Designed miniproteins, single chains, continued (3). Designs and how they scored, part 106

Each design is a single chain, and the fold is of that chain. pLDDT is the mean over its residues in the fold that is shown.

## One batch from the design tools (miniprotein)

Design m11690
Fold by ESMFold2-Fast:
Structure m11690 (fold): chain A 69 residues (1-69)
Amino acid sequence: MSLEELKKRAKEALDTNASEEEWEKILKEMEKAGIPESEIYRFKALYYYIKDKYEEAEEYKKKAEELEK
């Protein structure tokens, strides 16, 4: 699966409020595909926003930004 397809699946999972199990599978495939940890943290931040865990979402967003510097 291409990097773009994995990113699309992650976004669709967020938009459809996918289960934790499905989300974990997507994150694992992203890691196996070599997607940068900073991008994985950005997807985690989006996931926490969907789960109404805004504090955790902001923490992961900050971690992603720190890794990009």
Scores: mean pLDDT 75

Design m11691
Fold by ESMFold2-Fast:
Structure m11691 (fold): chain A 94 residues (1-94)
Amino acid sequence: DPREKLEKLNKEEEEKIEKVLKDRNPEVYELVKKNGLGIAGVVAVMRKMGFSDEEIREILRELGYSDEEIDLALNDLEAFRDERLRRLHEYLSE
């Protein structure tokens, strides 16, 4: 069930990314698709391509992400990943 839910969410997100990014920047879409879909992938690809955080925020809002989700992805993606890994490790250690 979790794997099927993740695949469905990834496909839905890919459709949203395709609709928004094909209109704004098809090259970003291709790189996001290659590096894995999701807010973290969009942020990482766009930052590497030289987009500003403001430009990234605009695109993520069009994709339907909240300002809070965007702020977490932009301001501390590494600490966000570390916290998720820590939570996963606690789950596996029980």
Scores: mean pLDDT 67

Design m11692
Fold by ESMFold2-Fast:
Structure m11692 (fold): chain A 59 residues (1-59)
Amino acid sequence: SAAEEKLRQYLEEAAKALQAGDKDKALQYVDKIGQALLDLGWSQEQVDRALAKLKAEVA
């Protein structure tokens, strides 16, 4: 699906931003990952927990 393709691209871009030391850019992609997960049918509670873990990895 388009949402699955977007999720894959956002995960790759977040990883590249982290490798480059661009935490602000990585956090922007984390927010986009959250929207893609909602579009895939994840609940808001599941997304919030996943984003909290991803943001901790960036910090």
Scores: mean pLDDT 84

Design m11693
Fold by ESMFold2-Fast:
Structure m11693 (fold): chain A 58 residues (1-58)
Amino acid sequence: SELEALLRQVGQGDAEAGRQLAALGRALGASVKAIEGAGVLAANGDIAAGLATFRAGA
């Protein structure tokens, strides 16, 4: 999915992907905590947990 691809890019340290994830999260009404938590999990290599955290917060 597009969200999964964004999280993988965030996990690799892509600042633009991080900005896109934050913009998408805001558009979907996700909390700041959910967006930040998803990014941290992605940076630790846990894309599945990052996806679940983002979706739970939206």
Scores: mean pLDDT 81

Design m11694
Fold by ESMFold2-Fast:
Structure m11694 (fold): chain A 87 residues (1-87)
Amino acid sequence: MPSPLEVVEARFGELEERLRAGELSVEELRAGLQDIVALAAASGDPAVLRHLAARLESLLTLLQMMDAPEEVIAAVQEALAEVRALL
């Protein structure tokens, strides 16, 4: 049985790969991020939430470096704020 950390990491990696491939709409990105945040919250483990926050911060840095659309950056910032509020 995969741990909550392994599930969050796998889903985040899949979402990041699809985003980098240009296969992800802003709506799909928001939905995917909300699902991952919900999984991390449901774990009840602050270590899972901290790991997700670090991954979101890294993704935000990458998107800013690539001059990604403001809507995409905002979606990641919203998810990061939600995770931080749960810590």
Scores: mean pLDDT 85

Design m11695
Fold by ESMFold2-Fast:
Structure m11695 (fold): chain A 91 residues (1-91)
Amino acid sequence: DPDFEAEVLEALGLIYTKLAEIAPPEDQPEMLRKALELAKEASKYNKEHAIRLFEAVVETARRLMQVADPETRSRLEEIRKEAEKLIEELK
């Protein structure tokens, strides 16, 4: 069931966005990249589930960027921009 697969991928991706919020600054981009990859996979099965996860990645990246060091902020900004672009492509 493609919709169920997308739902599971969204749920797992949301776990990674929450892990990013509690991770050390140097590990935060990696956790969000994992969520971004799961959103890309979800988009193969269901656009709505994928868009929700991409939006969660964008929101989490924006919050983390507010307190991040310049290097971590740059990496988070790349992830945010990629997620925003993919949302526009799916809408």
Scores: mean pLDDT 89

Design m11696
Fold by ESMFold2-Fast:
Structure m11696 (fold): chain A 79 residues (1-79)
Amino acid sequence: MVPLPVVAQLIALLHDELGLSYEEIGRLLGISPEGVKAFYPLGNPKLLTKEDLDAVLAELESLGIRVPEEVRQALYEKL
């Protein structure tokens, strides 16, 4: 399972820097919008490193969750 702290950081980055809604993030990561809302306040995008982003994206891909290339590029740009 993807580490909860890293998932929370990723959610915060997606919402704060990319402007994605909880519904869009939930669809992207395969979790409920309520789950996204619950994890969001636990995340600090400033704590997400490129190594953490590489690890979480690889883990999501191993679980069958594919982050679109445009979103992936935008995430790395905001770090």
Scores: mean pLDDT 76

Design m11697
Fold by ESMFold2-Fast:
Structure m11697 (fold): chain A 61 residues (1-61)
Amino acid sequence: MEELLRKAEEELAEKIYNAKSDDEWFDAVTEAAQRLLAAGVAPEDVARTVFNAIRKAEEKR
């Protein structure tokens, strides 16, 4: 579970960083959240993973 969350965070951060439009940004976030929820991750952990990914992407800019 921890490895899944870490990998999802890293992958989402890269997608957010490379997003060229708001639509690409929202699609990346939505797809990642849906994938984690489908894998049985708790909504609170999904929200934290998404938030951390956004922060990592912002720090690269």
Scores: mean pLDDT 79

Design m11698
Fold by ESMFold2-Fast:
Structure m11698 (fold): chain A 60 residues (1-60)
Amino acid sequence: HSEETLRAALATAKALLDAGYSNEVASFAGVYAIEQGRALPVDEAKAAGEKRLAEFRATG
């Protein structure tokens, strides 16, 4: 992974935390941002983080 991709993921996670979302949602959104190779807008990041958290909780 490039340094830019990691920076984008951190920025995505920070934006969600600043918006009042949980550490879990922010963490999963950050992972998704790494997979996409770009920073995500808050709405997209929130949706992705919540979806992945729900999938994680459903499967273990």
Scores: mean pLDDT 80

Design m11699
Fold by ESMFold2-Fast:
Structure m11699 (fold): chain A 86 residues (1-86)
Amino acid sequence: VPRLPPAEAARRLAELVEKFIEALKNGDKQKAAIYMTAALIEAVAGGAPEEVRELLLKASQAFDNGDYEEAIKYAEEALRRARELA
């Protein structure tokens, strides 16, 4: 299975999570959904730690429930941890 190097995967994940947060803060729910889906795929494919995957899942669940403040909060925590891996 093609996979990015760990540091490159972490940078890609951080970029996608950052774009999710920006889109959601700007009210662009369609772009937020696209970036969250891409971030979840990258987290699994790139072998992100379980803690990061759990935070992204919580952010995704909050987003699906319309709880955008909680979605941003979990996503910002996932972003911080992803940046530490890059």
Scores: mean pLDDT 83

Design m11700
Fold by ESMFold2-Fast:
Structure m11700 (fold): chain A 93 residues (1-93)
Amino acid sequence: VDPDVLRIEVALSMAIISAAVALRSHKDDAEVQAKAREVIRLTVEAMEAVRAGDYERALELLRRGRELASTDPVLSPAAKALDIAIEIIEEKL
């Protein structure tokens, strides 16, 4: 197992957890609910791409997720975790 893949998976897991916390904490905020669910969806797809060795696809998905997460302060921890994953993937390319 590639240690960088494990580091990426940890960062992506942190992004998912952060977005899930936002969903739980902001039940009445439809915009936060929609953004957090989309960030989770993009991050899960990116994790599958990483496992398949498709780093280009993973990077495209994570950049979209980071852009979305950056539009709301509630999702700042998720955006930061996605930035870490993006940096590690860019170092592998």
Scores: mean pLDDT 88

Design m11701
Fold by ESMFold2-Fast:
Structure m11701 (fold): chain A 82 residues (1-82)
Amino acid sequence: SEELEAEVLGALLAMDLAIYRRIVKNAKTKEEKLKALQEAYESIRRHLERLRGLPDSPVTRRLIEWAEEQLKEIEKEIEKLK
């Protein structure tokens, strides 16, 4: 089921984001925060590419839009730390 695959990818993406947000919150240095945000960006980007490879559906479109918004938020956070 492509819909189930999309839902699983969405759940993995949400879990990765939550883990990276915790790492960023607990980071003691600017360098540690930057590394965590960069790793989060690459992880989310990979999941987004997988979502884009799935058949077009309302579920897939919603998850792609959400993932794209998360990437924009992470980019803004990275820029603030430069």
Scores: mean pLDDT 84

Design m11702
Fold by ESMFold2-Fast:
Structure m11702 (fold): chain A 98 residues (1-98)
Amino acid sequence: MTPEQRAIELAKEAIELAKRAKKYGQDGDYFSTIDLLQKASELAREAGRLSGQTDLGEKAVNQLYGGASFAGSGDIESMDANINQAIKYLKKIEEHAR
């Protein structure tokens, strides 16, 4: 497995965790949302590092941490916006790692 192939795998896993976090947050389970977004952030940073896309990785991490912060305050609209933006950055990591 190349570093680029591993980065794609990690970015896909981070996207799946972010999507699950969004659903938990919409259901009012903010603790599960925060836990999943923290895990997604670790994967996003590693995906950026392995693909040489550290800027995109850090942009995704910043959006995921923002989403967790908004979940903790009960601002679901802002949480959703941040998570959706993080997913866009993670998809760019997948695209550029190919």
Scores: mean pLDDT 89

Design m11703
Fold by ESMFold2-Fast:
Structure m11703 (fold): chain A 80 residues (1-80)
Amino acid sequence: SLKTYSPEFKALLKEVGVTKDKLTWSEVRLALLELIERYGLRDPEDGGVFDLRNTPLGKLAGKDRATLDELFELAEKHVL
């Protein structure tokens, strides 16, 4: 189903070209993966963890490191 996300979360998705008001979960998942790749956020010692330090994603999450599952949980918290 289509969901509406917070303005702060949509601002992050806009950085990877996603400007829709309502998104499917599949669209959000793909946008988050593209955002991670663009920022180069993968921890080279632990590919299951992302370094969020000094990123807008880290500021929104309120933490310096997160797993993909934790980033998906962050997206769910930003559903309106």
Scores: mean pLDDT 81

Design m11704
Fold by ESMFold2-Fast:
Structure m11704 (fold): chain A 64 residues (1-64)
Amino acid sequence: SFVEEALARAEKYGFEITLTSLEMRKMAVEVDAEMGDISEEEARRLLEEIERAIAALEAAKAAS
């Protein structure tokens, strides 16, 4: 899953770098939606996936 991939990347590269990467990806999705390159439904789904991954990383960081 996207969350599992994000956690694996955080283990390899560190939480801060992975969180920054996810925040940048979130911004890219918001830009694509604003430009009309993706649908509102696609944007919402992608943003929800990214937000779940960020939440999972923050929880994992707090537990370490």
Scores: mean pLDDT 83

Design m11705
Fold by ESMFold2-Fast:
Structure m11705 (fold): chain A 73 residues (1-73)
Amino acid sequence: AEEKVRKKLEELRKAAENSPNAEEIFKLIDQLRKAIEAKDFAQAQKYLNELSRLSDDHQLILQLSVALGELMS
């Protein structure tokens, strides 16, 4: 489950590479990953919500949300 989340975060990073919001998205991805490593799922959900606001890749955000949900269950 954790590897699946890591792969989705890398996919999101790649998708955002040429975005005007790339720097902020990269920062949020790093913060989300650290929250997951710390098992702080409340903080991870907060960062995921902020990413959904900045990213136009709604399908990738949805897939990441599902993968995070699997990790939490």
Scores: mean pLDDT 80

Design m11706
Fold by ESMFold2-Fast:
Order: C-alpha cells, then sequence, then structure tokens
Structure m11706 (fold): chain A 92 residues (1-92)
C-alpha cells in the first residue's frame, strides 16, 4: 500500500527530527527559539499528515492490523519525543 509506505516515511522523518531536537537540548547545544519553533512545527505537520493516512489505512481491509498497530506505536513515540523536547526547552 502506497499510503502505508507514505505514513511510515512521515513518521520516521518525525522521529528523526524530534530525536535531533531532544538530543540538542540534552547536550546543551545552542538552539535558537525560532529554529526550535520551526522544526517543532515541521514535526507536528508530519505527525498530522501521518495520522490522516493511518485513518485512511484503517478503512483498507488489505492492511494487516499488526502494521497499523506498529505505525500507531511509532506515532506515539514521535509525539512523546517532541513533547519531551518542548518540556525541556520550557524548563530553560
Amino acid sequence: SELLERAEELIDRAIEMATALDRALMDRQPVDDAEFDARAAEVEELLREARELIEELKKDESVPVSELTRLEFKLLVAGSTLTLAKNMRAAR
């Protein structure tokens, strides 16, 4: 399914970006507020698109439930990582 591949691509990109933000803050790297906000907004947009694709995938009987569960778990990880990065920035 092209939608399955696209959803996974978006989520993997979101995980990569959210993890980079979290690591930069943990390592006390200089991160501009504007740069952080721009990257956080990009992660949120990727996660929004991925959620919409997952809802469409739930309507497709050919998509295994195990694949949907795996994508939803990855989506949760990406969202949680972004939340941790935002909380770390707010605590500065």
Scores: mean pLDDT 85

Design m11707
Fold by ESMFold2-Fast:
Structure m11707 (fold): chain A 98 residues (1-98)
Amino acid sequence: MKEFRDERVRLGSEAGMSVMGLSSAAIASTDPALRAQLRALAAQINELGNRAVKLAEEAEKLSKIDEKKAKELLEKARELARQAVELGRQGRALADAA
């Protein structure tokens, strides 16, 4: 049970840090097109992060009833978090190139 809670907190923190970084880069940018693109990426990361946290919460609840399904949901949460990290990397590369 503690492992599922720790993972949920980690997933939320990683997505939040990416959103903050891209939002700061958008504010610093003088290019309206780049600002719009960075904000769109931040919104996508936020959505993926929220979905990952929700799946991790469902996995934590299921861990007492069906450990196999709980692990499958947690792996889906991790996959969404990996997608969020990749979008964050792309956004940082765009900000750094500008």
Scores: mean pLDDT 77

Design m11708
Fold by ESMFold2-Fast:
Structure m11708 (fold): chain A 74 residues (1-74)
Amino acid sequence: MLEAEVLAALARMGASVLKRSLSKIKDPKLRELAQQMLDLYTRAEEAAERGDIEEAKKLLEKALEISKEAKKLE
């Protein structure tokens, strides 16, 4: 299903970026938010791979909200 494939790809890309940058984050609060986003992206990929489109969407939405909060700390 195209929607599940797209959601899984987006989640995988987000997780990959965060894993590479996590060690470079100096602010403890930003690091905490980045770890929460990584967890959400990993769960979203798993949900999308199972075909649980609604769960994958909810997890990605939560990751986006955390991303908005992180940007306010810059």
Scores: mean pLDDT 80

Design m11709
Fold by ESMFold2-Fast:
Structure m11709 (fold): chain A 95 residues (1-95)
Amino acid sequence: SFFQEALNRMLSLIEEYREGKLSEQELLDGVQEILDELLSRKDTLTPEQQSHVDLLKLLVDQGKDALSNGDTHLASLYLGLLRTAVENSVQELNK
């Protein structure tokens, strides 16, 4: 589905980040772009899918704020939470 394809794109970005191919900023920017695409089409999402998008957006926004403030420890925490949230969204919504 479109939502599953978006989550798989996010997982690919997370893996590239883990392999050292992306910075924290590039990862957060890439995930934000995918989330903006999903939010532009939120009326096509189920309530459950919308809740996942809202959580992912919150984690990206908080991670970006932490990086902007130079708080690398807090940024790393939000990146870890983002990875877990994306993985959980894939697991729960893959039928």
Scores: mean pLDDT 85

Design m11710
Fold by ESMFold2-Fast:
Structure m11710 (fold): chain A 65 residues (1-65)
Amino acid sequence: MTTRTVVTPNGEEARFDFATETAEAADPELSETIGRVLRLARATSAAARAGLDAEELGAVGAAAG
């Protein structure tokens, strides 16, 4: 399944579809923010394979769930 659910610190739920790289939430600002966070997580995963900072990767991984 290409869809993941993300819960914000405010308790709102949003869904991100990895196939289309779009996020859907009740709030459009929240959808855009979650989309950016998940795109950053993907970039950080690629960077980790190049031997980048494990602490930074851990923080992004925690945010992505």
Scores: mean pLDDT 61

Design m11711
Fold by ESMFold2-Fast:
Parts: structure tokens; C-alpha cells; sequence
Structure m11711 (fold): chain A 66 residues (1-66)
């Protein structure tokens, strides 16, 4: 559930941005290829990066592209 993923993201210790980017890529790939989503923890890390994208605009978009 999306709310559970958000709560996990808020409770997680600080995660390196490279790990957040890897998690977002895994989530995106799973959605595109109709594969099972990554672990809830990885989804939470991806969610943290998505929130940074909303706050950072172009900087966030560049993070997703890398």
C-alpha cells in the first residue's frame, strides 16, 4: 500500500542518493516490464527520491535520468 511505503521512507535512516536512484530504477523497470515490485524498503527509498524531485525540480529530474 502506498501509505505504508511512505511511512517506511519517513522511518528509514539516511540512505545514500545512489541507493535511492538504484531503488527508483528497479521500481520503474518493474512497472515497465510488469515484474513484481522490489521490496517495500526499496520502494520506500525510491519514494524519498521522488519527494526530492518534487522539491528540487530539474535537479530531481536529473537524478532520475542518471
Amino acid sequence: HMEEIRRLAEAMPEVPEEVQRAALKKLSDALINNQPPPSPEEQAAAYRLIEKMRDGGLAGARALAA
Scores: mean pLDDT 69

Design m11712
Fold by ESMFold2-Fast:
Structure m11712 (fold): chain A 100 residues (1-100)
Amino acid sequence: SEIDKLIEEALKLLDEIEKAVKAGDYEKAKKLSEKFRKVFVQLGKELDRTKPTLETAILLTVLSINVAGLDFSIEIKAPKEVILNEIDAIKDTLKKLREL
């Protein structure tokens, strides 16, 4: 499905952000996070169109908060462990959305 493709693309981008952060390449991480935001916006629109449930709305809200946190942490060059934990939380929420 389109949702499965968007989730797969989002997970791939998160893996690339993780690699960039581990390498200390915050400029690359920032560019990758901008690509991730575009995928996230499309995923939200597709979920609103196809699965407008309370469960989906809750998971999208959690995801939105964690994505904002990730963007902020990359911008301020937060400690690597903080950013990696934020990436893991986003991955877990995306996997839950895939199961709906």
Scores: mean pLDDT 88

Design m11713
Fold by ESMFold2-Fast:
Structure m11713 (fold): chain A 88 residues (1-88)
Amino acid sequence: SRVETLKEIIEYILKGDEEKALELAQTKLGLDERKAKSLVLALKALLNSEKLSEEELENVLNTIKEIVGLNEKEVEELRKYIEKVVKE
């Protein structure tokens, strides 16, 4: 699923493997290079935030929803995953 691919991309970003994250965004999500870079940068900013507000999380999730074309259920699943990763 798109959310499973996004979780995999997040795991590569957390490992510092930005090149693999970009590859997955292009090959598995079907994004062009510009959209893939925008997605990875948005995720990096969110994951490297020392203080994540609910408003910042919602803004980034809305950006990802627009880039990837997620439905509301997929956005909610991704939100729960990011909250788990950032709080741990």
Scores: mean pLDDT 82

Design m11714
Fold by ESMFold2-Fast:
Structure m11714 (fold): chain A 80 residues (1-80)
Amino acid sequence: SREEIMEKILEVVRKILLEAGYPEEDVDFVVRTLRWFFEKFPDATLEQVLAVLRGLLHHLGVPDEVIEKVIAEIEKVFKE
């Protein structure tokens, strides 16, 4: 389901950012913003969600290396 997909994405984002040493407050902001996007745009594709995530992480100053790691782990979950 869409809700199940959303929760899996949010779990991956939270896990990687916390393991990379980002503050819980910053991670909560990212997760909360993505949840809002999922709720506001129910017709959004996975590619559109990932584009929003990439932009949000870039805006928070997350290095490209970490951003691409987050995106790659989400894509691995959905390639199967």
Scores: mean pLDDT 82

Design m11715
Fold by ESMFold2-Fast:
Structure m11715 (fold): chain A 87 residues (1-87)
Amino acid sequence: SMEEKRKKALEKMIEMLEKIAEEAEKRGDTQLKEEARRLKEEAVKLMEENASDEEIEKLEQRVLGVLARFDRIDPEAAAEILAELSK
């Protein structure tokens, strides 16, 4: 169902953001950690509120932006996170 697809997309975003926040914390990157945690809180809220496809797509773009910035910091860790979430 569309509801299940939206939930799975949000769950993957939450997992990705949590892993990025953990890696940012290990590096002392407080700004990246806080941004990832904030986006994770937004993803949880969208999941609870049965958000629209448009709202989820906008969040996905922001999450991909955070992932792209993390990739510039640690390409290997970013690739590992992306590979795990692609399964």
Scores: mean pLDDT 83

Design m11716
Fold by ESMFold2-Fast:
Structure m11716 (fold): chain A 58 residues (1-58)
Amino acid sequence: MKELERIREEYKRKLEELDKLLEQGADEQTVQRQRAVLDAAASIRETGVEIDEELRRR
């Protein structure tokens, strides 16, 4: 529960960081790739927490 909130908060902060980099003239393609990596990492972490919770209940 709390772990999912932390993952979402961290993901949101990282997205804001990428937006700032884009504003500073960073390459759009590079920023998009970094965002995709963050999306994948957040999804993996979220799924891990959900699996752990489900295994504990079963």
Scores: mean pLDDT 74

Design m11717
Fold by ESMFold2-Fast:
Structure m11717 (fold): chain A 105 residues (1-105)
Amino acid sequence: KKMEEILKEIERINKHVEEALKALDAGDYQRAAEHFREASDEVEKLLKLLKEAGLLTPQAEDWFKIAIENFRKAAEAAEAGDLDTARKYLQQGINALAFGISYSL
């Protein structure tokens, strides 16, 4: 069912976010950046999946795009060794993802 595929995609995003945070805490900035980029790519896949399922609203699309941008900015900050900026963009990305999901489901 399409809903099961959507939920699994959300799980993949959450896993990459969790691994990125663990890498930041360990001082592995390159690995953190990789996981933040993977999280961004998985949000793009979620966006496409929701569109194909007819569940994507314009409001949800805007929030998912904000999540994608913030996760990419978190990756850039992590590569620069700027932990505080990386954590700030991570939080903004998580919030945007949550709003995107709430407007879709």
Scores: mean pLDDT 88

Design m11718
Fold by ESMFold2-Fast:
Structure m11718 (fold): chain A 79 residues (1-79)
Amino acid sequence: EERERRGEEVEEEARKRVEEQKEVIDLAAKAGAYYIKGAVLLTIGEEYKEEAEKYMELGDEYEKKYLEELKKLEERRKS
């Protein structure tokens, strides 16, 4: 009963750690995708500049979140 409970707790902690790592990867992927989309729109024509700037802003937002989460992971590794 308590031994089974401890096993479930360890598994839950492992799942949380995996989800945290996935979150960081997902943020990086989103930032990259938005930057690429913005860059491509800029190469198509100036009529897309406004839409491209919107995607670049989204890329910047996700890049900042990615760097923040990366910093947290790096500090945990140092500690």
Scores: mean pLDDT 76

Design m11719
Fold by ESMFold2-Fast:
Structure m11719 (fold): chain A 94 residues (1-94)
Amino acid sequence: MSNLIEQKKKNYEKDVEQKLKEARELFDKMVDIVIEGRKKGLSNKEIAEKLKPYADKLMELIDEANKGPEDYRKKFLEGFEKVAKEANERQKKL
């Protein structure tokens, strides 16, 4: 039975890393949309409309993670917050 618990933990870590990679790519795309939108003089409403499909995809990743066990959700959320902070810092520098 111990081997099954260890295997589940390893599988959760790999899945969390993959989802966090997807979240980082989505945040990077959203940052690019905000920067380019501001450069083009788009309104906040127009920028928000362009961000909607990426924001919806981020919510799908969160919903998927919430279906997992508590330890998986905690690891995902901690990593997600870190990725979001990094994206916000990149947006502020530009």
Scores: mean pLDDT 78

Design m11720
Fold by ESMFold2-Fast:
Structure m11720 (fold): chain A 62 residues (1-62)
Amino acid sequence: SKEIEELKKKIQEIMKRLAELRAEYDANVNDQAKRDAIVAEMEKLRTELQNLVDKLNELKKK
């Protein structure tokens, strides 16, 4: 399904961005304001990731 392939691509992109943000968090040991901003972005991306995974699981049940 084209929709399943598009969802998988979006999931991969979010997972890659989360890995990049995790590395940025670790690199900014003395910058709490930047770390807080990174955590907020990661929380938004994790919510988006969960929604995409839930949609993918719905499509796989058919």
Scores: mean pLDDT 86

Design m11721
Fold by ESMFold2-Fast:
Structure m11721 (fold): chain A 81 residues (1-81)
Amino acid sequence: SHLARHGVVEAEVEVETDSEEDMEKLIEALRKAHPGVKVEKISEKKYRITIRAATPEQVLAAIDEIKKLAKKVTVKGLRPV
């Protein structure tokens, strides 16, 4: 269906943890569950993660997994690309 076609859905999140070890564990768990994530280091305890998936539901699931493992999560937006 032409009406059901979306581009890849993207979300950008900023993630903060209590320690560098917690961040490493979070990134490892996230990459295992959602291999399509892009990770950018802001500081030892803060990273920017870009999640791309075929559906909004898949992106939201990845964000929920991050929220379970992180001290603080800031979602910058959810959009088609």
Scores: mean pLDDT 75

Design m11722
Fold by ESMFold2-Fast:
Structure m11722 (fold): chain A 88 residues (1-88)
Amino acid sequence: GFSLPLVIKTPEKTLRGRFMGIPELETAYLLVDGKLYSVKVSPTATMEELVSAALEKYAEANGLKIVSITLPGEDGSPIEVELEPAPA
């Protein structure tokens, strides 16, 4: 498994969290504001697929939609995500 810092930007605020991928358990986790989101993923899922699945679950739970996801480079930068309100 792996764990990466995460920065979520919305029009109203910036949130900080952590992403955790455990491919052996076919699960990805997202921790934001003390709340844990989990999603089942393929054991062959890429980092992009793991991150996208966890963020889609977070967005759906919070009435948001994903605008962009920037994955960390080889330098260990955080995952950067832009979200906006989902249409009603």
Scores: mean pLDDT 78

Design m11723
Fold by ESMFold2-Fast:
Structure m11723 (fold): chain A 115 residues (1-115)
Amino acid sequence: SIYETIEAAYAAWQARDFAALAEEAGRLYRAARADPEATIEALVEFMKDKANLSEEEKERLLRTLREGLRLAATDPDAAARLVHEFLEELLKRGLISEEEKDFALALFGLIAAAQ
């Protein structure tokens, strides 16, 4: 599943296993190319589970990533800023870690690049 691939990518990221990370990133790129919506939904579920986000925070993250993906088609820099600013808000509120923020931002960049 896309979710299991995200879990494997995050484990490789934390372990600094760049060979495993590259393999899982390739799988995620192909998934995002085939179905960007399902890939965003899997990332949001992963972040909810990992960070124990509320349903309201999960819905805000989902909306932000969808808007970011739409914006990336015409203004990739603005899309990156939108997603980064929202993840920074979650970090400042103590809802996610720095590693979770960096991973989510990197994976969003991969999803956007796959379009």
Scores: mean pLDDT 88

Design m11724
Fold by ESMFold2-Fast:
Structure m11724 (fold): chain A 81 residues (1-81)
Amino acid sequence: SIEKKEEELRKEYLERSVEIGVRQLELAVELTVLKPYLDDPEARERYERLKKELERLTEEEKRLEKELEEELKKLKELKEK
């Protein structure tokens, strides 16, 4: 049924959103710890890498939200017919 597909899509989104959120929190903590040590080239390299990972996760989260909205809209259109 359409209702089961909607529930499954929302569940998959929620599970991935939670995983992204946990990783974002971990990255935010590590970036905060590294920030005072950016004068060290090794700490700076790690900071830049983690910062890029955080940016990619933020983009993935926005993409997932848009994909969920588009898929739910398609299911709603099928239900109204």
Scores: mean pLDDT 84

